# Designed miniproteins, single chains, continued (2), part 87

Each design is a single chain, and the fold is of that chain. pLDDT is the mean over its residues in the fold that is shown.

## One batch from the design tools (miniprotein)

Design m7207
Fold by ESMFold2-Fast:
Structure m7207 (fold): chain A 62 residues (1-62)
Amino acid sequence: SLLEKGRKLFEEGRYYMNEQKDYEKAAKLFDEAATYYREAGDDVNASLAEIFAAIAKLDAKR
């Protein structure tokens, strides 16, 4: 399902952000997760994924 795809991408984004410190990869994964959550009608998790993507993008510039 779209929700399962969004959840998997979100968890992959967290892995790259927290374990790999690959903030550019994490941001892309969070943006993809947000897209799947939006398509599924899960606006709450989509907004959360968008916030995580924004944080990862800021960390990528540091």
Scores: mean pLDDT 87

Design m7208
Fold by ESMFold2-Fast:
Structure m7208 (fold): chain A 64 residues (1-64)
Amino acid sequence: STRDRILEAAARVYHEKGSRATMRDVAEEAGVSLGTLYRHFPSKDALEDAVLAAYLAGRITLPA
């Protein structure tokens, strides 16, 4: 799904850039528009919380 693609892209971007990661970086990595990203996750905090939750639930893997 688009949501899962965004979560996987966010995990990669946060691994590479940490706190320097932007919503634009995540949108570009996921191959979605910034508007589509904000429709699924209204803030960077919401996205970070969702990435952590998905990882803990085993739905995504963090980069090695």
Scores: mean pLDDT 81

Design m7209
Fold by ESMFold2-Fast:
Structure m7209 (fold): chain A 89 residues (1-89)
Amino acid sequence: MKELIEKAIELAEEAIEYAKEGKVEKAKELLKEALKLLMEATPKEKIAAAVGVALRVIGLLFQGELEGKEEEGVIEAAKEIIEYAKELL
């Protein structure tokens, strides 16, 4: 489980770098993979919390698209994933 959490953090950090380069679609792909790994690593008793994080990530990405700030939306979404992943370690 620790290896999945560490990989999710790596993917979210890579997503931030791609977003800074304007590679928003690649960054979103990495965030989706990071969320998948976090869901797999999350204990069953914390699944509701993990779902909450996923919904917040989706909301941040959608708000970024609506406001023309997709890069900022991806960066904030990635930070949410990283913070939750660190809580699971």
Scores: mean pLDDT 83

Design m7210
Fold by ESMFold2-Fast:
Structure m7210 (fold): chain A 96 residues (1-96)
Amino acid sequence: DVEELFKEARRAVKEKDYERALELLEEILSKVESPLVEQALTLVRAKLGDEEAQKVADELATRVSEHTGLSKEEALEFVLEVLLSFASAAIYAEEA
């Protein structure tokens, strides 16, 4: 169930287990198409040392930090939580 995968992915992010979060997000993307999950995957890759992903994450974290007063690290964690929450909701928002 994709809902359980989202629950485990959000837990992994909260525990800063980014390797586990990467595995779970890739499994979600194997089952459903979600641009929000793809963005979350990019931010998780940045945490694991992907240099191109780090450029994207740093630019985003800087902008969110400037608007919220959070540190760049807190801003990135906030964005990850929001992306995963919205992605889960969006998948079930409308039936065909």
Scores: mean pLDDT 81

Design m7211
Fold by ESMFold2-Fast:
Structure m7211 (fold): chain A 57 residues (1-57)
Amino acid sequence: SEEDEIRQEMIDRLQKEVGVPKEKAEQLLDEVRAQNPQLFERYVKEKIEKRKKELEK
């Protein structure tokens, strides 16, 4: 669930930044994860930290 929400947020960002449809954004994320796992991990980590901050209110 949490990972799914993070993935959806990344897809939304790609759609807005690159102007691609959701399906294409999903494929791009999968490709980035395969080629640069560190980059993908950083994005996920940022989203998780944001959620932690909300939980620590």
Scores: mean pLDDT 72

Design m7212
Fold by ESMFold2-Fast:
Structure m7212 (fold): chain A 89 residues (1-89)
Amino acid sequence: SKAELIKKGQELYREGMEAFKAGDYDRAIELYDKAIELFTEAEGENSPKVADALLSRASALKRQGKTQEATELYKEGLDRHLKAQEAAR
């Protein structure tokens, strides 16, 4: 069900945030990517949860010094947030 996909995605996202706080940016990115897949399946690409996970992934990339990749993901995450707000109208 969509509810189960969201629950699992939120759990993975939380684990990703814990990995980020611990400085394990590779693991954080892996967990954020899995959360993005589940949120996309449950709510679509323009879900606010997908946008949040993309922004978190961008922060992890920035911490790894992958500045160009991080900048492009920040732009993508912000664009998806705007589309999510439009879809909620």
Scores: mean pLDDT 87

Design m7213
Fold by ESMFold2-Fast:
Structure m7213 (fold): chain A 60 residues (1-60)
Amino acid sequence: MIEMKYTFPSVSLATGAALLVIGEVPEAEVKVDGTTVTAVLPDSEAGRRAKEALEELASL
């Protein structure tokens, strides 16, 4: 399992990031708290791709 927690510049970006993760990995556990997204991803190719996408969005 890959556990990640990222704070985004806005609530809109945090929500978008959560939706992107759910779209890539439907089995992922995602929690949004304001501008902070916490995701628990599987140690799979899909989980790794979701992690990379979440990190990229968080770098904005």
Scores: mean pLDDT 77

Design m7214
Fold by ESMFold2-Fast:
Structure m7214 (fold): chain A 75 residues (1-75)
Amino acid sequence: MVKAELTIPKELSPEEALALAREHVEGRDDPNFLGAELSPEDPNKIVIYAKDEKTGAIAATVAGLLLAARVFGDR
């Protein structure tokens, strides 16, 4: 199991950021994706769990881009 961390943009609440990350990453239906949660160590971070480093890195990158798009894309 691999753990990838994603920093939440200051413009989004941790709850909103986690909901967006889960909605879009879980929509991939990828068996190597295990879940996403708020970091127990830092409430400004999301932790993404995957079976391999490649899946974790891709999921964190996509989630990060989607969080950025939410901040800047919706006017």
Scores: mean pLDDT 74

Design m7215
Fold by ESMFold2-Fast:
Structure m7215 (fold): chain A 95 residues (1-95)
Amino acid sequence: NEIEKLYEELLKILEEMGVPQELLDAFRRVMDALIEEVKKMSEEEQKRFIETLKRMIEGARLALENPELKEQFLRDFANTVRRLAERLGLPVPPL
């Protein structure tokens, strides 16, 4: 599955960036819930989600190679995970 492959790739990059374990655990919960919902969606919506994952991977790779982008990426990532967790009714990680 393309989604599972991209998700695993994104996780590896985030781990290399040194994302805190608590935030990674929250992200895993969010992604598990999102992937289950996306699998029930139309082919067009699944393709849109795949494109979103590809953009996140590209941004993460750029941040990993550039210290100036890393701090901004980590803040944006943490805020995104918190918002998604809240919308999905999952535990929200502290900032």
Scores: mean pLDDT 82

Design m7216
Fold by ESMFold2-Fast:
Structure m7216 (fold): chain A 64 residues (1-64)
Amino acid sequence: MKKKEEEEKKKKEEELKKIIDEGTVGAIAGMKANMDRDKVVAHLKTANALRPSPAIEAALAELG
């Protein structure tokens, strides 16, 4: 893979990984402060698909 394509993909993966690795609650709060609910929900769904977590599920239920 060339860095041109990899850089954007890595940034998106890194952001999603923060949600998972930081225990989700603090990361979710940060996302809510910086983006619309629909975008937060999309990121949480993707993160939950990669690594299912009760905290992500709870946040999705709260946002839905």
Scores: mean pLDDT 65

Design m7217
Fold by ESMFold2-Fast:
Structure m7217 (fold): chain A 60 residues (1-60)
Amino acid sequence: MIGIAEAVKDAGPSTPAVLGLKKGDKVEILKEYEDGMVLARNLKTGEVGLVGADLLKVLE
């Protein structure tokens, strides 16, 4: 589902392609991949990157 999600825990970027998150950050899901990764925008920082879907709680 493309929509809004919330980070369930802090996650630092291990590479430049991975989105940095803080617990409670809202993200916009731009695309979902079959491997459990999503392309998302952090609504607080404006950064776009890959994040594991397991780190996100879908809100809408």
Scores: mean pLDDT 75

Design m7218
Fold by ESMFold2-Fast:
Structure m7218 (fold): chain A 66 residues (1-66)
Amino acid sequence: MSKEELEEAKKRIEEARRLIEEGRLEEAEEILKEVEKEYGSDPEIRKEVLELEIEIGLERIKRAVQ
């Protein structure tokens, strides 16, 4: 990937992280799916997407027990 593509991917990942913190899990999930589709061939990007997907799963569990 070009440096510009990597920067764009990381920017979208940071946007998804903010949405998770705000509890906007559906919107965060959609951003992560788009990032994985466009940039998922990069192992660093794939790892960050996976880590945030795990955080979304944990937040869903926390909400289900409330």
Scores: mean pLDDT 80

Design m7219
Fold by ESMFold2-Fast:
Structure m7219 (fold): chain A 61 residues (1-61)
Amino acid sequence: MEAEERREMEEVTRRMHELWANNTPENRKEAIELGTEASFRAMERAIEKLIEEREKKKLLK
């Protein structure tokens, strides 16, 4: 995993823990949305990388 992607995930996790520490309904909603968004971004980046590798392999032929 790229260092920048890892740092982004750590920051998101840190922020979610902070929101859970003051457990209001608004903070819970934000924490869930933040975690969900980070997960989707990580998955999107993984898929893009796979597509890029496939495209590069195709071009080299």
Scores: mean pLDDT 73

Design m7220
Fold by ESMFold2-Fast:
Structure m7220 (fold): chain A 60 residues (1-60)
Amino acid sequence: MADLDRASELIVAVLKKLAAGEEVSPEDLERLREAFTRAFNEVLDEGLKRSEELLAKLAA
């Protein structure tokens, strides 16, 4: 899941900037938001698919 890896790298970069007392730009925050949104959608879609599979097994 490349989107999750990207989100992880971006959050580490932002946290490093904050720990060093550096300014975090709105553009960096927007990139992080977009990467996390994509990762969240992938996780959410997989979770829903697995839930539907379990419900289908109960219906059978």
Scores: mean pLDDT 74

Design m7221
Fold by ESMFold2-Fast:
Structure m7221 (fold): chain A 95 residues (1-95)
Amino acid sequence: GSEAERQALVDGFAERELKDLIAQANDTIKELEKLAKEGSPEIRKKAEEIRDNLKQTVDEALELAKDPSKRAEAGRLLGDAVNQAKKEIEELKKK
């Protein structure tokens, strides 16, 4: 009787982590949109590229997450993309 209960708990944790990562991605996209609007021409171009890449990864992760068995993969994909985007934003702020 424990297998269904264990799977439901795993699915619930993966869903919460994915929801938190989606929120972080959306906040990061907002920061990139601000840089794309307010930055110098060089900063705007780079911010738009990072924004578009992150948006594409969010869409890909959301498609994967429609299958509960792929939610952990979706979370990994989105987490990596958010971390990369945040690093690139910090590099843009140094210039």
Scores: mean pLDDT 80

Design m7222
Fold by ESMFold2-Fast:
Formats: structure tokens, sequence, C-alpha cells
Structure m7222 (fold): chain A 62 residues (1-62)
């Protein structure tokens, strides 16, 4: 698996965990795929970089 692909997947898992805890979104493979696609699209469009997502998720977890 490519390094960037793995990082995006890990961030999507963390994001889905937050959504589950805050909004009760089920932790299903389908929801994980949707979260991963959302992150990939935002990064492609330059809305937020991979590093900015890492920083954001670290802050939200605290």
Amino acid sequence: MAEKEKEIEELAEEWLDILYETQGVPKTEENLEKAKKGLEEEIKEGIRSLEEYKDYLEEVKK
C-alpha cells in the first residue's frame, strides 16, 4: 500500500471515530469509504492538506 494511501485511510478511521462518538454515525466499512473519499476530494481541491487534517484531528481528540 502506498504511504499516502495508508495515511489517508488512518485519518478517515480517526474521523469516523469522532463522528461515531459525537453524532452516532455507525462505524461501518461503507462509512469509512465515504470518509476516505471525502478526505481525498478535499485534499485534491486544495481545501485542506494532509498535514492540516492531522493537526485538526489531534486537536479534536483533546
Scores: mean pLDDT 72

Design m7223
Fold by ESMFold2-Fast:
Structure m7223 (fold): chain A 77 residues (1-77)
Amino acid sequence: LAERAAEAAAKGDEEGAREGAELAREAGREGGEKGAEAANAAGLAAVKGGENGSRAAGAALAAIGGGLDGALEAGGL
């Protein structure tokens, strides 16, 4: 998911961008306030940072959406 989101953002792929936005929205709901803030920050970073921003956004989406349990356990509650 993270790799696909980052790739889609880098390429400007309409379908991938939509999927990434949906994942960020769902991750925000699941992660509550902190998840929503992280997803929003990642989206803004992707827009402003171009190549570097899209990488960060992809990693953030994976951490929230795909790695929620791992991030929660490793991140120190």
Scores: mean pLDDT 54

Design m7224
Fold by ESMFold2-Fast:
Structure m7224 (fold): chain A 55 residues (1-55)
Amino acid sequence: LTDEQLVLLQQVYQKEYEAFYQAFLSLGFPEELARKSAEAFAQITVEELRKLLSK
């Protein structure tokens, strides 16, 4: 992966984290569970995108 792609992956992580966090809060998740879930799903998204970019 290039340095530019690594920066892009970090930006994707931040945007996905915020989107998942807000989604879980709107579904009634406690704040601490919403944060942990958002982190997990954002990490999964970034790792799948990283695999796609490395092909």
Scores: mean pLDDT 84

Design m7225
Fold by ESMFold2-Fast:
Structure m7225 (fold): chain A 92 residues (1-92)
Amino acid sequence: STEEEALKHFNRGNELKTEGRLDEAIEEYKKAIELKPDFAEAHNNLGFALAATNRLDEAIEEYKKALELKPDFAEAADNLQKALEAQEKAKK
């Protein structure tokens, strides 16, 4: 099923993230989201990988999407706050 395919890409993204292969993890999470746009956990993990590669604006958008899909998603809320704080510190 499309949901099983999305989960496979999500799990591969998690493996790649653990290995520090962040650009490849980003591609796998994007594939998971393409197959299942309402995949809140994939949006959250994509945001994390984007933040880890200093793509803070994109990370913030992905965490916001995760929270739109799952408003009680505490991990995404915490990640969003940290990304916003990092963005503020990057201001000149």
Scores: mean pLDDT 90

Design m7226
Fold by ESMFold2-Fast:
Structure m7226 (fold): chain A 67 residues (1-67)
Amino acid sequence: AEAARKKGEEYEAKGKEYRAKGDYDAAVEAYDKAAEYYRKAGDLKSALEAEVNAGLVRIERAVSKIK
């Protein structure tokens, strides 16, 4: 369980970094992976937070493509 949680934390950190750079596709993939690993760890709160962040980045990505 701890190994899965550490992977969740690693992917969450990557998601934040990609999001800050405007690499929205990479950020979404990283947050989705973070949520998967947090679920495997039984950390449902962190998994939900990662899913919310992935959703927000998807909105940011969509808005960035609108004229």
Scores: mean pLDDT 83

Design m7227
Fold by ESMFold2-Fast:
Structure m7227 (fold): chain A 68 residues (1-68)
Amino acid sequence: DKKKELQKLISKLTGYVISAVGLRDSDPDLAKAYADRAKELVKEMYEKGLISEEERKKWIELLDNIVK
């Protein structure tokens, strides 16, 4: 079920985003590591056909902005 798989992956992605945002000021290197893992997950979701190219681009841009 693509919908259930997408929901599980979005939950995991959300966890990585929260960790990256929470660590951004206190531990920038660890925040970047979480953002990089989130980017890998977004690429996997796109390759599996679970998100569109436009959705992939928006997620990558958001994650890049967290660690600037």
Scores: mean pLDDT 84

Design m7228
Fold by ESMFold2-Fast:
Structure m7228 (fold): chain A 76 residues (1-76)
Amino acid sequence: DLGNTLAKLGRYDEAAEAYRKALALEPRNAGLHHNLGNALAKLGRYDEAAEAYREALRLKPDDAKTRNDLAAALEA
């Protein structure tokens, strides 16, 4: 989608906005919350990234990748 394309191009601010718009339409999509967290972490916005990762884990608790990404954001 647009958010994934923007993230691949390194345009993380625009990727985060695209993911937020997608989440307005699909608020229970764990992958979108995880992708938003990744974009925010790339921007150094670790508190906001951690919140996005926690929401992804609330929806998909056994996602080891998201759990590891949350731990990394909390250590930054």
Scores: mean pLDDT 87

Design m7229
Fold by ESMFold2-Fast:
Structure m7229 (fold): chain A 74 residues (1-74)
Amino acid sequence: SMEEVDREVEGFALGMKAAVKYIPDDLPAEVQMRIIGAAAAKGADLLRTLPREQAESEVEKFAKEMADKAKKEV
């Protein structure tokens, strides 16, 4: 159970790192937090079934797509 919690926390960290990499400073704070939250959840989800390198690659794609979409909506 603790190992499962540790892996989920690692997934959240991967997602947050990806979001920070792609979020521009000029997006509204509420939009930034939404992308961070979504990417964190995606990172945790991906690490349940994928190796770390694949999960990191997929969550970076996800975070970039969310950031690019948000830029067009602002």
Scores: mean pLDDT 82

Design m7230
Fold by ESMFold2-Fast:
Order: C-alpha cells, then structure tokens, then sequence
Structure m7230 (fold): chain A 63 residues (1-63)
C-alpha cells in the first residue's frame, strides 16, 4: 500500500536522479523482491527513519 508506493517512488527518483548533488541514491531492488523492498520500507517508516536512512537500509539488505 503506502509502503509499496513510497518504495516505487524512491526507486523512480533514484533512477531519475543522475548527476545530482550527490544525494544518496536508493539502490535498485535487483537482489530484493518487490515484497521484501516494500517490507523494509514499511518498517523504516514505522520506525520514523528518514529517506536517507531508508536508502541505507535497502543498500544493506541488497548487499
């Protein structure tokens, strides 16, 4: 739902963000299923993490 929508928004923003100010880019969910991606986003939002911290969580999970 909202977590999945946020996850997709972040992924799109990351794909569109090229040559930006060096802001952290959300890694592509190539190693994560869409469900895992959404689950991590949902948890991060529940914990009140920032988008930057969320991106870091996704990177760690994908690695």
Amino acid sequence: SRARRVAESLARAAAESRGSTGVPVVPPPEELSPEEFGLIVDRALAEGLSVEELAERLREAAA
Scores: mean pLDDT 62

Design m7231
Fold by ESMFold2-Fast:
Structure m7231 (fold): chain A 100 residues (1-100)
Amino acid sequence: KEAAIEAVRKADEAVKAARRALLTGSPQDVEEAIRKAQEALVAADEAFKQGNYETGEAARRAGEHALSAAQAVLNGDYETAEKHLQEAVEATRRALRAAE
């Protein structure tokens, strides 16, 4: 369960960083969002390896969408970034429910 809780925490951090990047458009905020998304993907993989399959899968989707949102901001595609951010938020909620 500890790996599952960490995966949820890292997914939430990635979502918050991606939202910040979308709001500011700052290169520094985009770099932080990419880093946080990569950290979330590592934590999701660890949760999966430790048998928290549902949480790991949902957290991985959250990290992937958060990464895509940050990349879309970098490309100036704010509509695509918003869609990916919404998917990342929903995936994080699924990960939290699965960790319960």
Scores: mean pLDDT 88

Design m7232
Fold by ESMFold2-Fast:
Structure m7232 (fold): chain A 64 residues (1-64)
Amino acid sequence: AAEAALAAAQAAVGAYSDRHYRDILKETNAKVKELGKEGKSLDEITRVSEELAARYRARQAAAA
């Protein structure tokens, strides 16, 4: 219980400090979910989501 609460708090602090990073990831996930409504397979949806996340991470790394 206490350790789970601490882990959740640390995750929240990390998300807060990387506010713009978290916002972009949430927007990307929302778009991937829209693709799912078009009848795409779960594997395809997962692959697209991972590709978009990787592209964002590459952009973030370039910014250092």
Scores: mean pLDDT 59

Design m7233
Fold by ESMFold2-Fast:
Structure m7233 (fold): chain A 67 residues (1-67)
Amino acid sequence: MMSTDRRQEIRDRVLGAAVRLRRELGRPPSQREVAREAGVSVGTVSRVARDLGLKGYSELAKVLGNA
């Protein structure tokens, strides 16, 4: 299992990548685009969304879009 600190670092990296890509692309980024920007796997992006209590990346993208 990942430590709490490592999980938080990965979470911050994924969220930061999603916010940056949304600004650069002018549209919601795909899960694969976020994974590439954050330097993680697509599965890691999905896991971050689930660890936040969301159903998956689509829900995370909606939350970021309403922020």
Scores: mean pLDDT 75

Design m7235
Fold by ESMFold2-Fast:
Structure m7235 (fold): chain A 75 residues (1-75)
Amino acid sequence: MEIDYDDEAAALYIALGRVFYKKGEYELAAEVYERAVERFPDSSLVPEALENLAKAYEKLGKYEKAEEYRKKAEE
């Protein structure tokens, strides 16, 4: 059974993004979540990253982008 290192790496990106989000660094949080989705598109954690990305964009006032990522998280 191959160990899925992509899920472990994606989890680290999501954790880092959450740290920035808690500090109010919403632009950095969004960047980190976007990188998680781009680098690990097949990860089971992609929907979680997309939900967190949508929340970060809402805090930035980018409601249209937030809606796009929320819809992608539900796919």
Scores: mean pLDDT 80

Design m7236
Fold by ESMFold2-Fast:
Structure m7236 (fold): chain A 59 residues (1-59)
Amino acid sequence: MAPVSDAEVAAAQAMLENGWSEEETIRFLVEVMGLSEAHAREAVRKARELLAAGERVPA
């Protein structure tokens, strides 16, 4: 399984910061970025961890 990229995590983080739900963000990543559902869920999980820590992905 390929690791989640910083760009994918950054996209998830931006959506969550705009008030999107986790499920809405996962759907966006699957439909727009062509990620698998499992890969999109991992990107959202990492984005949530970064948001909770007050950190941002550079991309």
Scores: mean pLDDT 76

Design m7237
Fold by ESMFold2-Fast:
Structure m7237 (fold): chain A 64 residues (1-64)
Amino acid sequence: GIEELEEEVKKNPPSKEQQEILREIAEKLRAIGDGFQAGLEEAKAAGLTGEEARKRGLEAGAAA
């Protein structure tokens, strides 16, 4: 439960350096996800489906 996660964080709090690294990784993953979603929406608007839509999403995510 939530109490187990709170104990784990209390025992091993991330250092300032670790917090910065985790934040950077999280921001990068979010940008990739946002790019993928935008690419999928563009592909759907163009009438593309399946593999073509997924390919455009992946290309947009990789560019982010």
Scores: mean pLDDT 74

Design m7238
Fold by ESMFold2-Fast:
Structure m7238 (fold): chain A 61 residues (1-61)
Amino acid sequence: GEDLAKVTGRDGTNPSVTLTGVISKQEAEALIRASSDKNTISFTANGRGMTAKVENIEYIK
């Protein structure tokens, strides 16, 4: 299968808003590193731009 990851997080401005996207495993690993700094992260998932604090990353087989 494709090395994909489902990323779930909350909007940095409004934490009541949940954001979800699917990205490559390599991009997910980069987000994990950034998330360790507890910063708001901007990324592109499923062809759309997103800005969120990443809470969970699930690897898709």
Scores: mean pLDDT 64

Design m7239
Fold by ESMFold2-Fast:
Structure m7239 (fold): chain A 71 residues (1-71)
Amino acid sequence: MEKAEEYKKLGEEYEKKGDNELAAQYYARAGIHYLESGELEKAREYAKKGLELNPDNALAKAVLEQVEKRL
């Protein structure tokens, strides 16, 4: 029941604090929820942001792969 917008906001907050690992996790979670709601362009954007902050983030990689198959 968490909204993509809530996870996006958490990602932005942790990024501003310099916690790139947590920011990447929250951006990846936002991407998952955007993907589930069919907002593919937003899902791609936040998955990419997560990967820029943590290139090894498995959730962000999975979201990006699923989005690219649907775009």
Scores: mean pLDDT 82

Design m7241
Fold by ESMFold2-Fast:
Structure m7241 (fold): chain A 101 residues (1-101)
Amino acid sequence: SEAEELLEKGEEYLRKGDYETAIKYYKEALELARKRGDKRMEAEALANLGNVYLAQGDYEKALEYYREALDLLEEIGAPFEELVRVAVNELKAATYLANPK
C-alpha cells in the first residue's frame, strides 16, 4: 500500500541517518493511516517516529510516540510480540529521560 511504501522510505532514510527526511515520510504515513482509519498502520507509523526521536536522543518525544503506539496496539488487540517490540524501546526512552547522564 501507499502507507507501507512511505514506511519503507522512512526506514531507508533512518538507516542513512537522515532523520529529518525519515520523520517526513513517517508523518505522511501517519496522516494517511489516520485518514483511512487504519489503526494498525497508525500505530506502526507512531512507533517508527519514536524510533527516529530515540536515535536523535530526543527521549521525551520518543516516549510520547511510543506510548501513543502502545495504546493503539492494545486497543486493536495486536500480537504480544508487536507490543513487546515497541515497549522495549519505550522503556529505553523512559530510562534515558530519567537518567540523562
Scores: mean pLDDT 87

Design m7242
Fold by ESMFold2-Fast:
Structure m7242 (fold): chain A 62 residues (1-62)
Amino acid sequence: SIEELEEEIKRLEEEIARIDREIARLKASGGDPKRIFELEIELGMKRIELGVLKLILEKLKK
């Protein structure tokens, strides 16, 4: 349903915000570059997923 998709989008936005904050914290503290890179890849993939879900939601709201 549209409501289930909106909840999935909200959950994904929360996960993206958490990963972005973790990356910022690791960069500020001189964390492992490999760990930062892995999180940046995960963040990028989740942002693509979010874009796709938002596109689907817009089409369903027609």
Scores: mean pLDDT 88

Design m7243
Fold by ESMFold2-Fast:
Structure m7243 (fold): chain A 76 residues (1-76)
Amino acid sequence: MSKEELLEEAKELEEKARELEEEAERLRREAEELLKTGDPEAEKRARELLLEAEILEGIALIYYGVANLLREKAEK
């Protein structure tokens, strides 16, 4: 695999990671608005959204980690 291919794959993974982070932020904001209502059913929905956001954030960290390894390989 060429240096160019490794860097391209790293950029693709970093882009996917950013998309996941942006989606997680949207879910957290939606959860915050639901929590403001004081409704118990809305609070349950908010907790589900927060859990989904945490999962997406975890996946994003894995993608960033793999991208970093690819960048290191490209640099030797």
Scores: mean pLDDT 86

Design m7244
Fold by ESMFold2-Fast:
Formats: structure tokens, C-alpha cells, sequence
Structure m7244 (fold): chain A 69 residues (1-69)
């Protein structure tokens, strides 16, 4: 569970960095990966994983809007 949560955090951070650089496609990819890892960690009962999954989903939605504009 912890290892899955850590991978989720790494992808979330890379997504944030890509979004800040204006690379919305790369940010989208990283947020999708972070959601997957946090979802698996949440299913195993890891604390904070559900909240971080929801945060990643919100950032994914924001970045997706930039790609559709």
C-alpha cells in the first residue's frame, strides 16, 4: 500500500510540474497514473489515498479543459 501511495505522489508531482510548464498532455498522463496508484492504495486502506485520488482527479479535469480549448 505505502509503495503504491508513494508512486501516486511521484506521478502527482510530475503532473504538477508538467502543468506549470504548460505541457498539458504530459500533465494529463501523469495525473492519470497518480489516480491509478492512489485508487489501488485506497482499496488497500492506505490513509490519505482517497483524498489524493480526488485531488488528482480535479487537477486532471482542469488540465483536460486546457487541451479542449
Amino acid sequence: AEKLYEEGLKHYEQGEQAAAAGDYRLALSHYIQSITYFDEAAKLGYPGAKENKERSRRNLARVAEQLEA
Scores: mean pLDDT 83

